Designed miniproteins, single chains, continued (3). Designs and how they scored, part 76

Each design is a single chain, and the fold is of that chain. pLDDT is the mean over its residues in the fold that is shown.

## One batch from the design tools (miniprotein)

Design m10633
Fold by ESMFold2-Fast:
Structure m10633 (fold): chain A 69 residues (1-69)
Amino acid sequence: MKEGLELKKEADELAKQSKDPQLQQDYRLLSGVADAAVDLAKAGKTESAEEVVRQLREELKRLKERDKK
């Protein structure tokens, strides 16, 4: 699942770049949720994986807005 892997990479990178320890933790949690989406896709639950990815994009957008410097 390319989109889930891309979101995981973005969340991991933002966790490394953020200067806020709470935001670093939140980005790492989103990275874990992206792993869950990839696992759902591997299990053949593609529709569920797509739903999780959609929610991840929205949450990542919210965190990025909070992380603006």
Scores: mean pLDDT 79

Design m10634
Fold by ESMFold2-Fast:
Structure m10634 (fold): chain A 73 residues (1-73)
Amino acid sequence: MEALDEKEINREMGLISSGVMLTISKIFEEKGDLEKAEIFKEGAEKLRKAAEKADLEEVLKVLKETNKKVEEL
């Protein structure tokens, strides 16, 4: 059962996920894995937009899409 505002929790989770993806993107960029870096950077931008909407379903969708793109490499 929720004890806090669900919208604020959804927003915070999206922002945290975006920050993690951006950090991973920078790590791959430093290693020269530019294709993976771009995938995670794009994922981070989409997660940030989903967080602005406080849309947990979009956050989860972006995480799944980013993982799928990485599996193609």
Scores: mean pLDDT 79

Design m10635
Fold by ESMFold2-Fast:
Structure m10635 (fold): chain A 82 residues (1-82)
Amino acid sequence: MDELKKEIEELIKKLEEETDPKRAIEIAEKAVELIEELYKQGASPDEVIELLGRIARALARKGLVDEAVKLFTEGLKRLGLT
């Protein structure tokens, strides 16, 4: 669990520094996969929602607002948090 949290944090940092929109989306998608794994390992709903929100916010800051909304909405649905 702690190793997954560390990897997610590194991906968020990389996402914030990424200048290519396509690469930013790829990084965000990988981070969501790790968040799903973190939830399966027993992380709280609050923690995974917070991480998913941070990924979405990072995409929105790049001007990828539609992708951010889609990622957050689909992410919540995939986690069963709707």
Scores: mean pLDDT 84

Design m10636
Fold by ESMFold2-Fast:
Structure m10636 (fold): chain A 76 residues (1-76)
Amino acid sequence: MIASIEDPELRREALRAAEEAAVEEVHRLAGPDVKVTALGIGDRIAISGVPSLPKEAREEGRRAAERAVEEVLAAS
């Protein structure tokens, strides 16, 4: 989805919002000391972190990132 956004500025805002939402959600579920990064990979958001990061936290982080992208697109 992010790679298909034609406006470069909107794409940057969407990626930033996605990263922030994913990190916040993972920290809410797994704790604030967990190292985590949200990555845009083509049209998807991937969550990268320590191997001990729970699968549920990764999945919820990805969903939060996708919702954040949709919110940016809806508001722009």
Scores: mean pLDDT 71

Design m10637
Fold by ESMFold2-Fast:
Structure m10637 (fold): chain A 95 residues (1-95)
Amino acid sequence: MEKEKEELRKKLLEIIKEAEKILKEKPGSELSQEEKRIVLAAYEIRLKAMDLVNDPELIQKILLGDLKAFEEALKKMSLEELKEMLKLAEEALEK
């Protein structure tokens, strides 16, 4: 479902944005265990997106932190791929 894909993409982007906010506010500071888990979840999402998209141009832009390229990569993913990415992120939040 297109609506279900949109909700999954929003959740994944929210995790990425939260991690960026944490790193921007505390780039050289001690991170709490909760903040470390959010950053790890964002890392897992980015790795999975690069693996799934198989587009060298998008992979390079995602690696450089381009949020717009990451959004474009998510639009190319199937519902099942988006669900798997969210599952990996949720598992990382519990580590």
Scores: mean pLDDT 78

Design m10638
Fold by ESMFold2-Fast:
Structure m10638 (fold): chain A 100 residues (1-100)
Amino acid sequence: SERAERLREAYRRIVEIAEEAERRLSKAKTVDEAKEIVREAGKRVLEVLEEAEVPEEDIRSVEELLQKALNAKTMEEIRRYFYLMMVEALQTLNRLLEEV
């Protein structure tokens, strides 16, 4: 179905965003640099989920984790919330794919 293809494409795009962001985060030397990487990646993830017509409640859960990453005070906390945000997005897409 078109919905299943759209969700699979969203999954692939988010994996690519995650891999790129993880490489950049591994080289980040400051909290501000890490937050910029997470902000850019998180914005792209939210756009992908909106284009894939993911329910607003599920998108809000991902956005909440993004905000936790952006409000974090340490590199470790930023990386932790970013990881949780990516996991939440991918798990949401997998769950929706099982429903089509």
Scores: mean pLDDT 90

Design m10639
Fold by ESMFold2-Fast:
Structure m10639 (fold): chain A 83 residues (1-83)
Amino acid sequence: SAAEEERKRLIEEITLELFLDPEKGLERLIKALKEGKVTLEEAKEAIERAEELRLALTVDEKAKEEIRKEKEELIKKLEEEAK
């Protein structure tokens, strides 16, 4: 359906934004969650996918550790906003 395609595009756009700018991406993701445009599960998957993409493009171990820590903080912030 058109609604499913729009939802898929929104999730893809937010995932890319999380990849490029995690703070801005999280703000958009929280807004979409509060508006009922995405589920909490889809929101968590978007954060996890963005982390996967960043890790795939990163060779430095210290940078990988920071990416993993940032993902955990994004998940915590998302879950607090979902309550």
Scores: mean pLDDT 86

Design m10640
Fold by ESMFold2-Fast:
Structure m10640 (fold): chain A 72 residues (1-72)
Amino acid sequence: SHMEDLAASLSTAAMLVDISGDPNAAEDVVGLLKKIYEVAGKEEALRDAERIKQLGSPEVREAAEKFIEEMK
């Protein structure tokens, strides 16, 4: 579906931002997770945040954890 395709694209973008080593990566990843929430809903956004929490840099992991807590 269009929403699933958009969510997949945004999830890929979040992973690429994390890999980039950009000092703003944490803020950018949270912005992308919020867009996933808008497009695909809470469950998909939380799933992607949990994935980022396992694989991301320390700053990105903290941002993903904060996003998860705000969405509970």
Scores: mean pLDDT 71

Design m10641
Fold by ESMFold2-Fast:
Structure m10641 (fold): chain A 85 residues (1-85)
Amino acid sequence: SALEEAYQAAVERLGEAVAANDAAAARAELARLRELARALLSGRELELALALLDRMLALLDAGAAPLEAYRRALAAALAEAAAAE
């Protein structure tokens, strides 16, 4: 679907922004991913996706480098997923 294609494209662009250390591009793609996640996901998947995206945005706003923000947000999301066991 067009939404799934847009989501995958935004994930790829976020990865490119992180690799380039481009915080502005990373923020733009995170905002797109938030909107696309709300359209595509529901329940626990949506909660985990939004928690990851929101944490990464908050870390970027606090001045973290894009790779550091991504690493820390991912670690927190994995801990939340494990706690659901």
Scores: mean pLDDT 85

Design m10642
Fold by ESMFold2-Fast:
Structure m10642 (fold): chain A 83 residues (1-83)
Amino acid sequence: SKQEENAKRVYDYLVEQETKGITWLSVGEIAKALGLSKSTVSKALSILEKEGKVEYDKKTKKYRVSLDVLVDEGMKLIEEGLK
């Protein structure tokens, strides 16, 4: 569905930002970067959070890739010599 496609786009973007050392992103930052509405991004992030793929910080109102995914990506980056 279009909702699943948008969730994949948001997730792929967050993973890309994590590999660049950009950890926490707001709904507005993600929406601007991907050319999506804030409503679309919020729905995508809600799906990803329920799937355990992203974490939400209530204090800053920002999202990041989950630590489990980050550990897997970190090991992959070390193996590829990108650290």
Scores: mean pLDDT 77

Design m10643
Fold by ESMFold2-Fast:
Structure m10643 (fold): chain A 69 residues (1-69)
Amino acid sequence: MEVKELAEKALELLKEDPSLTVSEAIMRAGYELGYSSEEIAKIHTEVLRKAGSTEQEKILKALEELAKE
């Protein structure tokens, strides 16, 4: 399970569809990459932990940082 791969895909989806929330983008990226709902939930928790906030702007920054790792 690669957090970087999911973060990159989630950012790609958000750029293609600006109406998506960060949570929806993470879920769609995880399902497209073949992850289970449990694995997606673990990655979502890690993104929120890195963001230190539930604010969309801070979560976006956390996704960008994870995509660079």
Scores: mean pLDDT 78

Design m10644
Fold by ESMFold2-Fast:
Structure m10644 (fold): chain A 83 residues (1-83)
Amino acid sequence: MEKEIEEKIKKLLEEGNIPEAAALLLEYLGAPKEVIEKVLNSDPLEAAMITALLGGEKYGTMQMSREEALARLEADLAKLLAE
């Protein structure tokens, strides 16, 4: 479940596979498959930018401000990547 996803993300980051790590995070957050596919085919910097933008969109639908949505995405990402 969530802990298994966290372990997979950490392993992918250790291997330098940032797009796959971002894709797993986005899948956990419930992102559409099209966005996940786009992230998987992106370079690491582009994947990070897409993840930040998607977080804003997803959390925005929860009646939050863009700043709150980005802060929550940043917190979720940091939590999943924390050792």
Scores: mean pLDDT 58

Design m10645
Fold by ESMFold2-Fast:
Parts: structure tokens; sequence; C-alpha cells
Structure m10645 (fold): chain A 79 residues (1-79)
């Protein structure tokens, strides 16, 4: 059938999508430094997308904070 589609009007859907991408980023990285660099780049792209969707800086900061927290947790487990 249809693949799942991100709904930028739904914060939960945005967070689910971001977590999937973070898992992929961490899996591809060999070191925490590489994972952090990739995560930062992803967060920059995510901020741009959310801004285009009409999110305020406060809302973007909240979403980015949750995304970064998830990424930080995953990176901390990286060997």
Amino acid sequence: MSAKKIDFSNKEDVLEYAKELIDLIVKQAKTPEQARAALDRFIDALRDELKRRGYSQEEIDEIVKEVRAYGDEKIAELE
C-alpha cells in the first residue's frame, strides 16, 4: 500500500520521523564526533523545514530540543 508520510502539522509525526533519521545517522557514523556533526546538520535542515511550515522560533526550539535529546542518547551508546 502507501508508505507512511510525515505530517508537519503534527508535532508527534515530526518527532517520529526525526528519530528514524537520527537512528540512521548514528548507525552510519563510526564515532560520536561524526554522529554529532551529522546530527547538527540534520537539525539545521529540520529547523529550516519547520520555519517554512510557519512554526515560531519557540516551537522550533522545543522540537529541536527533543530531537537533540534523542540524538544525544543514541550517540552516547555509540562505540
Scores: mean pLDDT 77

Design m10646
Fold by ESMFold2-Fast:
Structure m10646 (fold): chain A 68 residues (1-68)
Amino acid sequence: MDEALRRAEERGQAAMKRVQEEVEKLRKELEEKGIDSSKFDFSELAHIVSMMREGFPLEEAIKEAEKA
């Protein structure tokens, strides 16, 4: 068994779970602000999360995701 491959898979699953948790948190924030989170795909929400981590405010991250 390739130990490195197994470790990489475990790290990938942990990273995916973290992204899912961040996206779910973002959906709740959007709903609290009166924004329909269902108009965004998972990939668009993940992009918004990434932009917010880079220091973009939520409003600007939403505008950039809508352009993609």
Scores: mean pLDDT 75

Design m10647
Fold by ESMFold2-Fast:
Structure m10647 (fold): chain A 77 residues (1-77)
Amino acid sequence: SAAELVAQFLADLEGTRAYIAAHPDLPVETLRRIREAAEGALAKLKEIASGELLAQAEAAYAAFLAFLEAEIARKEA
């Protein structure tokens, strides 16, 4: 169901965030590929989810993206 796919997306974002935090020396290129994969996953969810489920996915993605962009910026400084 759409709800199950959104729940899996949220779990995947949390797991990926934890992995990145545990591996502070991941290459910038790897972080960019992770961003692209997350963007693609959200785009697929937008095709099947709506309302509160989609809002939950978008909010989780926005938080993840903010974390990821900060990590990329830190490595490019």
Scores: mean pLDDT 88

Design m10648
Fold by ESMFold2-Fast:
Structure m10648 (fold): chain A 66 residues (1-66)
Amino acid sequence: TLILVGEVVVESDLSPEEALRAALPEAQAKRDELLAQARELQARDPSLVVIPLVRVTANGVEYVLV
């Protein structure tokens, strides 16, 4: 099992919820990038379990997109 980790950090004058929503498109793009890498790794070794994970920090609050 291999975990691919990406990170997105957003600082804004918005509420934590609004900052997270604003960060979501960037986090989703990062997840898509990690998914492409995961598919390439699994194509080389089909027995390998690859899990993409994106950590999103919005105004100091941390969330995880799996």
Scores: mean pLDDT 77

Design m10649
Fold by ESMFold2-Fast:
Structure m10649 (fold): chain A 94 residues (1-94)
Amino acid sequence: SERQKKVYEAIEKIGKEQFLADLRARLLAAGVPQEQADAFLKYVEWAIDNKKDLPSAISLAMAVELPDPAVQARANRAIQELIDSYPELKEAIE
């Protein structure tokens, strides 16, 4: 879709490695356990490499890899703060 194209154009502009490193740092800072954060990031990287719908992929990864609702709430906030830090990505997703 046009929206998915814009999301991936924004990620390409940021750099995949930079985006994933920032996401990892924010999840850990939010108190997500390292093993859960790493599993979540592995799925997000797979989704990026396969041009999947990123919001849907993030929601699925959250449901599978972060079973504690309190951890999910902290992860959701960290992800929203990350998106807000990249204006082009925010515009493409929202």
Scores: mean pLDDT 85

Design m10650
Fold by ESMFold2-Fast:
Structure m10650 (fold): chain A 71 residues (1-71)
Amino acid sequence: ASAEERARLRELALETWKLGVEAAEKNPDDAEARQLASEAARLYSRVDEIEDVAAAERRLRELQARLEGAR
């Protein structure tokens, strides 16, 4: 994967983590929001180790959709 693809993945993971933290702060009893935020943070920390950047991007989009589905 290119450096540009990894930079996009880092940014997507950071934004997904922020959404998860905001969802957890809005509803502290929402264990799912905390778990989704944790997964985004884990992906962020592993960006340089990820071989399939496209799969990681799809996973982050899935996490975002789950966090936004509570609207």
Scores: mean pLDDT 80

Design m10651
Fold by ESMFold2-Fast:
Parts: structure tokens; sequence; C-alpha cells
Structure m10651 (fold): chain A 56 residues (1-56)
């Protein structure tokens, strides 16, 4: 709900994707697991994934 919470989720999600790519793993699979742990709505998870992809 707060801008700070969204920023933290973006930073954490980006790190998860960077780690997956560095290890030769699926970024999509790693992000899906991350979104489940953060317990965000599917629409918010989809938005986060698009923002991170645009920044890579």
Amino acid sequence: SSSEALLRALEAGAEVIREALARGLSADEAFKRFAEQVDVRPEVAAWLRREIEAAL
C-alpha cells in the first residue's frame, strides 16, 4: 500500500531475478516463488515483474 513497501518489493524482486540469471536459472520461476512469499495480489506481482524487466 505504501510507496516504500512497493520500492522494497521492487528491489527484492530485482535481486531475486539477478541471482537466478547469475546461476543460469529461470528468472520467471524465481520471481513466481518470490511473489508467493511476498503474498501480493496477482495484479501487483505482474506489475512488479514488468517494472523489473523494463529496468534490466
Scores: mean pLDDT 80

Design m10652
Fold by ESMFold2-Fast:
Structure m10652 (fold): chain A 87 residues (1-87)
Amino acid sequence: MELFREGYELFKEFKISLEEAEKSPISRLVFIAIAGIKTGKEEEAKEIIREILEELGFDEEEIEKTIEGVFELAKELLESYEKIKKK
């Protein structure tokens, strides 16, 4: 819950509503990826993301591509967040 809230604050900068962020499975996955990157537990975060994607009905190819894309987005958001926080 707290990770989702922090990610929503980032998405608020991009003028996305909380309702839209909650509807997007990608938003939740990005927040988990951010936590994994910050804690150095990327493999554990990938495992959690894979489980969520399986529950959402993604196939094996989609899962791997989504994990890669989610981690790329998480890194971009972390860089953007640091810029906003420093300002």
Scores: mean pLDDT 67

Design m10653
Fold by ESMFold2-Fast:
Structure m10653 (fold): chain A 77 residues (1-77)
Amino acid sequence: EFKKLATEEAKRLDELVRYIWKNKDKNTPEYKKAIKEFEELVRKELTFAVDIAIAKSKNDQEKVEKIRKEYEEWLKK
């Protein structure tokens, strides 16, 4: 469940990194936006990963599901 979402997001991050690298010498708004989105995405991914790991370690299934819904809502923005 969460592992699958993390795998899909890792693939998306890899694709975004390749886009950034391919366009690194271009001073375009799209490139700057990609950099900012990548940084925000990595920061939020770490936050969700830590929160879900803590909830799982406490066997708090309700909290796990709540965090996953917040993660999915964030991904849709």
Scores: mean pLDDT 74

Design m10654
Fold by ESMFold2-Fast:
Structure m10654 (fold): chain A 75 residues (1-75)
Amino acid sequence: MAAELRALAAEAVRHATEGARLLAAGDEAWRAPAERADAALARLGALAAADPSLQPEALAALGEVLAAARAALAA
């Protein structure tokens, strides 16, 4: 479970960063990575809901995704 959550978090960060960069550039291609980031976050949320012990790692992962997206939008 923890390894899967970490993998989903890394996947969400990668896709959110790519989507944010494309969005900042005005490129419609942002939709595909944004959908992939959303799917990874939905799976991560489902894991945290099934196992509350994963909740702190899930919240940290959400923070990383938001920070990565903000940094990409500011670039």
Scores: mean pLDDT 82

Design m10655
Fold by ESMFold2-Fast:
Structure m10655 (fold): chain A 90 residues (1-90)
Amino acid sequence: MEEELNERAKEVERKVGPEAHLAIGIFYVEASEDVAIRVGGQILIIGAQLDGAKLSDKALEEIKKISKEAKEKGNLKEGLEKVLDYVEKY
């Protein structure tokens, strides 16, 4: 549920820092066709970059892979959970 995902996102943000926001933002831009979600993702990317967040090429490739799968399945919740799990281990 949205509340469970919000708590999970906060936990990952606490452990990883602004790289979590960068990963979530990239996921929203790549996985969603909804303009509002994509704009929200772009705001997260900009904010994270201002805080000095950087992801390796390997991390970017994995996030894009998860994003493509989520878009193809139409399951953004599952895709977001996978991004959060990946970033927590990064």
Scores: mean pLDDT 81

Design m10656
Fold by ESMFold2-Fast:
Structure m10656 (fold): chain A 63 residues (1-63)
Amino acid sequence: SLEEAIATIDALLAQSDSVSFVEALLAYYERQLAETPEEDTERRAITAALVEYLRGRRAELLA
């Protein structure tokens, strides 16, 4: 689920909170979103939400 994925990302960032790590996760999920079939609306919505979440986390680290 989206909540489980966010919790996992938060746990990973708590151990290795760096801009480069967040950017690597962003690149991974942006690729996943691009490669997800348009018919898989649920997976696309979750992946898009994760991309937006990671963009927010990246912005916080750069502030």
Scores: mean pLDDT 80

Design m10657
Fold by ESMFold2-Fast:
Structure m10657 (fold): chain A 100 residues (1-100)
Amino acid sequence: AVEELVAAARAGLKALFPDEAAAAERLLDASLRDPEGTLRFLVDRLSEIAGVEAPPFPVSEEELLELVEKALSKAKTEEEKRVLEAWRLLALTNLALLRA
């Protein structure tokens, strides 16, 4: 369950950043040490990029996915899209950890 989600996020991050795989894995591992703080940080950043007010906590998976989609619609480069997809993986994984 949770271990499978973490493994999937790790694989996804490596696929998004093959040349930066070690750095991406370190970011994932660091995020998992503070799931709530990571989720709050990412929700705030995604809300700024999307140009919307941050949703109140606790956030649902549906609210988080909608926020990511809005942020992705503002991305101008493929690199920005890859970063936002990485944040989606980090946010969803940490949300799942908080819900267990």
Scores: mean pLDDT 81

Design m10658
Fold by ESMFold2-Fast:
Structure m10658 (fold): chain A 87 residues (1-87)
Amino acid sequence: MEEELRRLSKGELVRLVSRYVDEGDFEKMELVGRILLEKGMGEYAEKVAAAKSPEEVFKIIRELAEELGVEPSDVATALGTIINLLR
């Protein structure tokens, strides 16, 4: 399973985090979140932390969602998961 997940794109992994949150599968959610962190998503968590307003946070989320081809809400869920894993 982990090797299969590591072959997925960042966008596919972001959608998968949202799916596992909806399913209540927090073990798989954390696994996918760790893989996203390993794929460089921590940089976006840092950008969100450096944002001065909610509008800047939404801009970061929207730009990343467009880049990855996913919904902004899926990006927000994935970034929230990564932020929790960094603590």
Scores: mean pLDDT 81

Design m10659
Fold by ESMFold2-Fast:
Structure m10659 (fold): chain A 82 residues (1-82)
Amino acid sequence: HMAFEADLEAGVIALYAATVIASLKSRKTVLPVDELERIIERLKELQARAEALTPVSPGARHALDLVREAIELEEKELEKAK
């Protein structure tokens, strides 16, 4: 039960991060600084959660890699917006 729920949570985190990356690459308008900061904040929360799941879920490492990529890309967008 716990392991299955951890894998589901990791999968949701991975899907969220992948969706953020896809959205960013499709983005034609630079988002306001406040919106970018909120996205990065949410991704950092998901990063902490994915890290906590890593010992119990093989999928959590993949989720963590995607979240880290999403954070890096959105931080670069934030620098452009400033």
Scores: mean pLDDT 83

Design m10660
Fold by ESMFold2-Fast:
Structure m10660 (fold): chain A 89 residues (1-89)
Amino acid sequence: MEAEAEAAAEEIGEFVRKKLLELGVSEEEAERIAKEVRVLALRALLGEITLEQFEKGVFGLLSRVVSEEEAEKIAREAAERVREARERM
């Protein structure tokens, strides 16, 4: 597994974790969701899932703990970060 893909997935997970904490989600829930986002980001970076599948997956995880509007915004920003990381690989 490419070290660059793992590092990018970790950064994307951390980005989501920080956004959830800013929105008042508990540290435990934010960490749990960030871990799942990291797995999805890694799969997207390795070409196992599409960016659309990644964004939908992240939205599904986030929509249970934040508003639909915030979930869409964070999922879109996370997907853009995956796209940028793939362009650098």
Scores: mean pLDDT 85

Design m10661
Fold by ESMFold2-Fast:
Structure m10661 (fold): chain A 74 residues (1-74)
Amino acid sequence: LEERIEELHERIVNNLRDALLNGASQEAIDLYREAIFHAVEARLAYLEGNFDEAEELLRQAERLLEEANEIIRK
């Protein structure tokens, strides 16, 4: 779970960086930012031993990342 949170966070940051460099829409940028916040919250939940909460927040971050990527593909 820890490795998955770290890998997702890095993926979101890299995608956000690429989106900013390529002039992506504000809508996509906002979704990447929301994904980062959820990934940070997942990390905090994990550190507190709340593994179920961490997995739920991780799933939310993954969904937001996918939504942002879908907007950019248009």
Scores: mean pLDDT 81

Design m10662
Fold by ESMFold2-Fast:
Structure m10662 (fold): chain A 67 residues (1-67)
Amino acid sequence: MSEIDKLISELMLAIMRNDEETAEKLQNDLKSLLKTDEQKALVDQMVEAIKARDFAGAMALYKELKS
């Protein structure tokens, strides 16, 4: 499993548990591994989708990030 996949899984779990401190750290760690501003924007959109409990939207963004 890739480092990105691991960080996304941990980030989703942290957000769902309302662990804001861990979620912020993991979001920043994930963005630091990404090379383009477009990929970093997808991470921000994915976080907002998870916070909104829009898991279908979050999964679509995750697939786009990995393409």
Scores: mean pLDDT 80

Design m10663
Fold by ESMFold2-Fast:
Structure m10663 (fold): chain A 103 residues (1-103)
Amino acid sequence: AAAAEARKAAVAERVALLFEELEAIIKAIEAGKELSEEEKKEIEEAKPSIEEALKNLASLPAGQQAQLYLYLALLYHREGNYEKAEEYLAKARAYAAAAVAEA
């Protein structure tokens, strides 16, 4: 019981942080601001893992699907494709909400 409650709290905290990250990124996209060099580097370094995860997207837990969609949104934002970035941010938000509901 105690361990399960701690696990649920940890998942809820991580998803809440993801929501804050999504809101910050959405505001940056709406303001036409470019991502930092550090954020761009993190996205590029994650690319091989993202491509591998895409092969098995449907089998991933909701939280991991949310994270994958967030990275896709950041990649499209970096390319200047803001419409696709917003589309994937919406998907990331939906899967993050599902992860909270399932936790």
Scores: mean pLDDT 63

Design m10664
Fold by ESMFold2-Fast:
Structure m10664 (fold): chain A 68 residues (1-68)
Amino acid sequence: MLDGSAIGAALSNVLGVSDEQAQKFGELLNKRIKETGVLDEEIVRESALEAGLSEEQAEAIVARAVEA
């Protein structure tokens, strides 16, 4: 299970993510956690992509969340 604080920190360090995309990502991530009861790499990646982040940005967030 990934830490939400680590995901937030990772998002802040990924270049090109707007405040609007960050907010949408947070909303989608929280919705998926409520639906599944799980916070893992797949949920983070899917939420980031739905928020309009690139595949590279989504992978950077996942990598940093795992590393942190």
Scores: mean pLDDT 73

Design m10665
Fold by ESMFold2-Fast:
Structure m10665 (fold): chain A 79 residues (1-79)
Amino acid sequence: TDALVAAAKAVPTVKAVLFAYRDTTPGQEPRDHVLALADASTPEEIEAIKAALEAAGFTDVRVSELRPGEYVVEASRPA
């Protein structure tokens, strides 16, 4: 949804949102999931990415290095 994509893009270092979807599997709590690409050069910038997503209500934020200076960010929040 637009709100989910906007929340991820509000992080200044997020350069692309690859996937954004709502998991509505029956019997499960609905969750919004996002997979994004971000640039970060320092541990401080990585922590800033996590903090910004957590401030937007995301939990289970994971940041994984794809290549030097480029990271894959996975996050989800209750829908």
Scores: mean pLDDT 73

Design m10666
Fold by ESMFold2-Fast:
Structure m10666 (fold): chain A 100 residues (1-100)
Amino acid sequence: SMEEELREVVKEMKKKLEENIDDVEKSEEIIGEAIEKIQELLSKLDEKKRKELLIEVLEEQAKHFKELIRKAEERGNEESKEFFERQYYNLELAIEKLKE
């Protein structure tokens, strides 16, 4: 199903980000590639279903960024921690706006 494909994209993104946690530039590339793939999959759906699935995807990504913040902090990588904190806060704002 498309829901399964979206979940797989999010899971693969998390795995790649964990493998590249100390590389902010590579993390930006990974996030960008995942966003493009998610948008392509969502473009095949009607507006209402796109919004519902987008909220689900963003909420899962927010959980993943919380874990990445913790892992970056444990590694002592302040640059990666700050990068993932910015991603997390932007995602929280996007979710709030979509739920209005």
Scores: mean pLDDT 86

Design m10667
Fold by ESMFold2-Fast:
Structure m10667 (fold): chain A 92 residues (1-92)
Amino acid sequence: SMQRELARDLIAGAAIALARLLGKRPLVRDPTPRSLELAERILEMLAGREVTAENVVRAARELGRELGLSEEEIERVEQGVRTIAALYGVPA
C-alpha cells in the first residue's frame, strides 16, 4: 500500500530527526531517500522547540496530513513515533 509505505517512511524520518537532535545513531536500517527528506522537514518544524514526544508527534501528524495520509495511517505514524521517542528516552 502506498499509504502504508509513506507512513513507514514518515516514522523513519521522525526517528532520524530525533537521533540527530539527541546526538544518537538513528534506529533505522536502510533509510529511503523519502525518509531522509521527511527527516529534514521534521527538523525544520522542530527548530527552536523543546525535544519532547508531543512536539515530535505533532510535527509528524501535521506532515502526514499535508502529505495526504488517511486518519488510520496518521494514527499508525503517531504510535510509531511515540515508540521511537520512548526508546530514545525522550520526555513526554
Scores: mean pLDDT 87

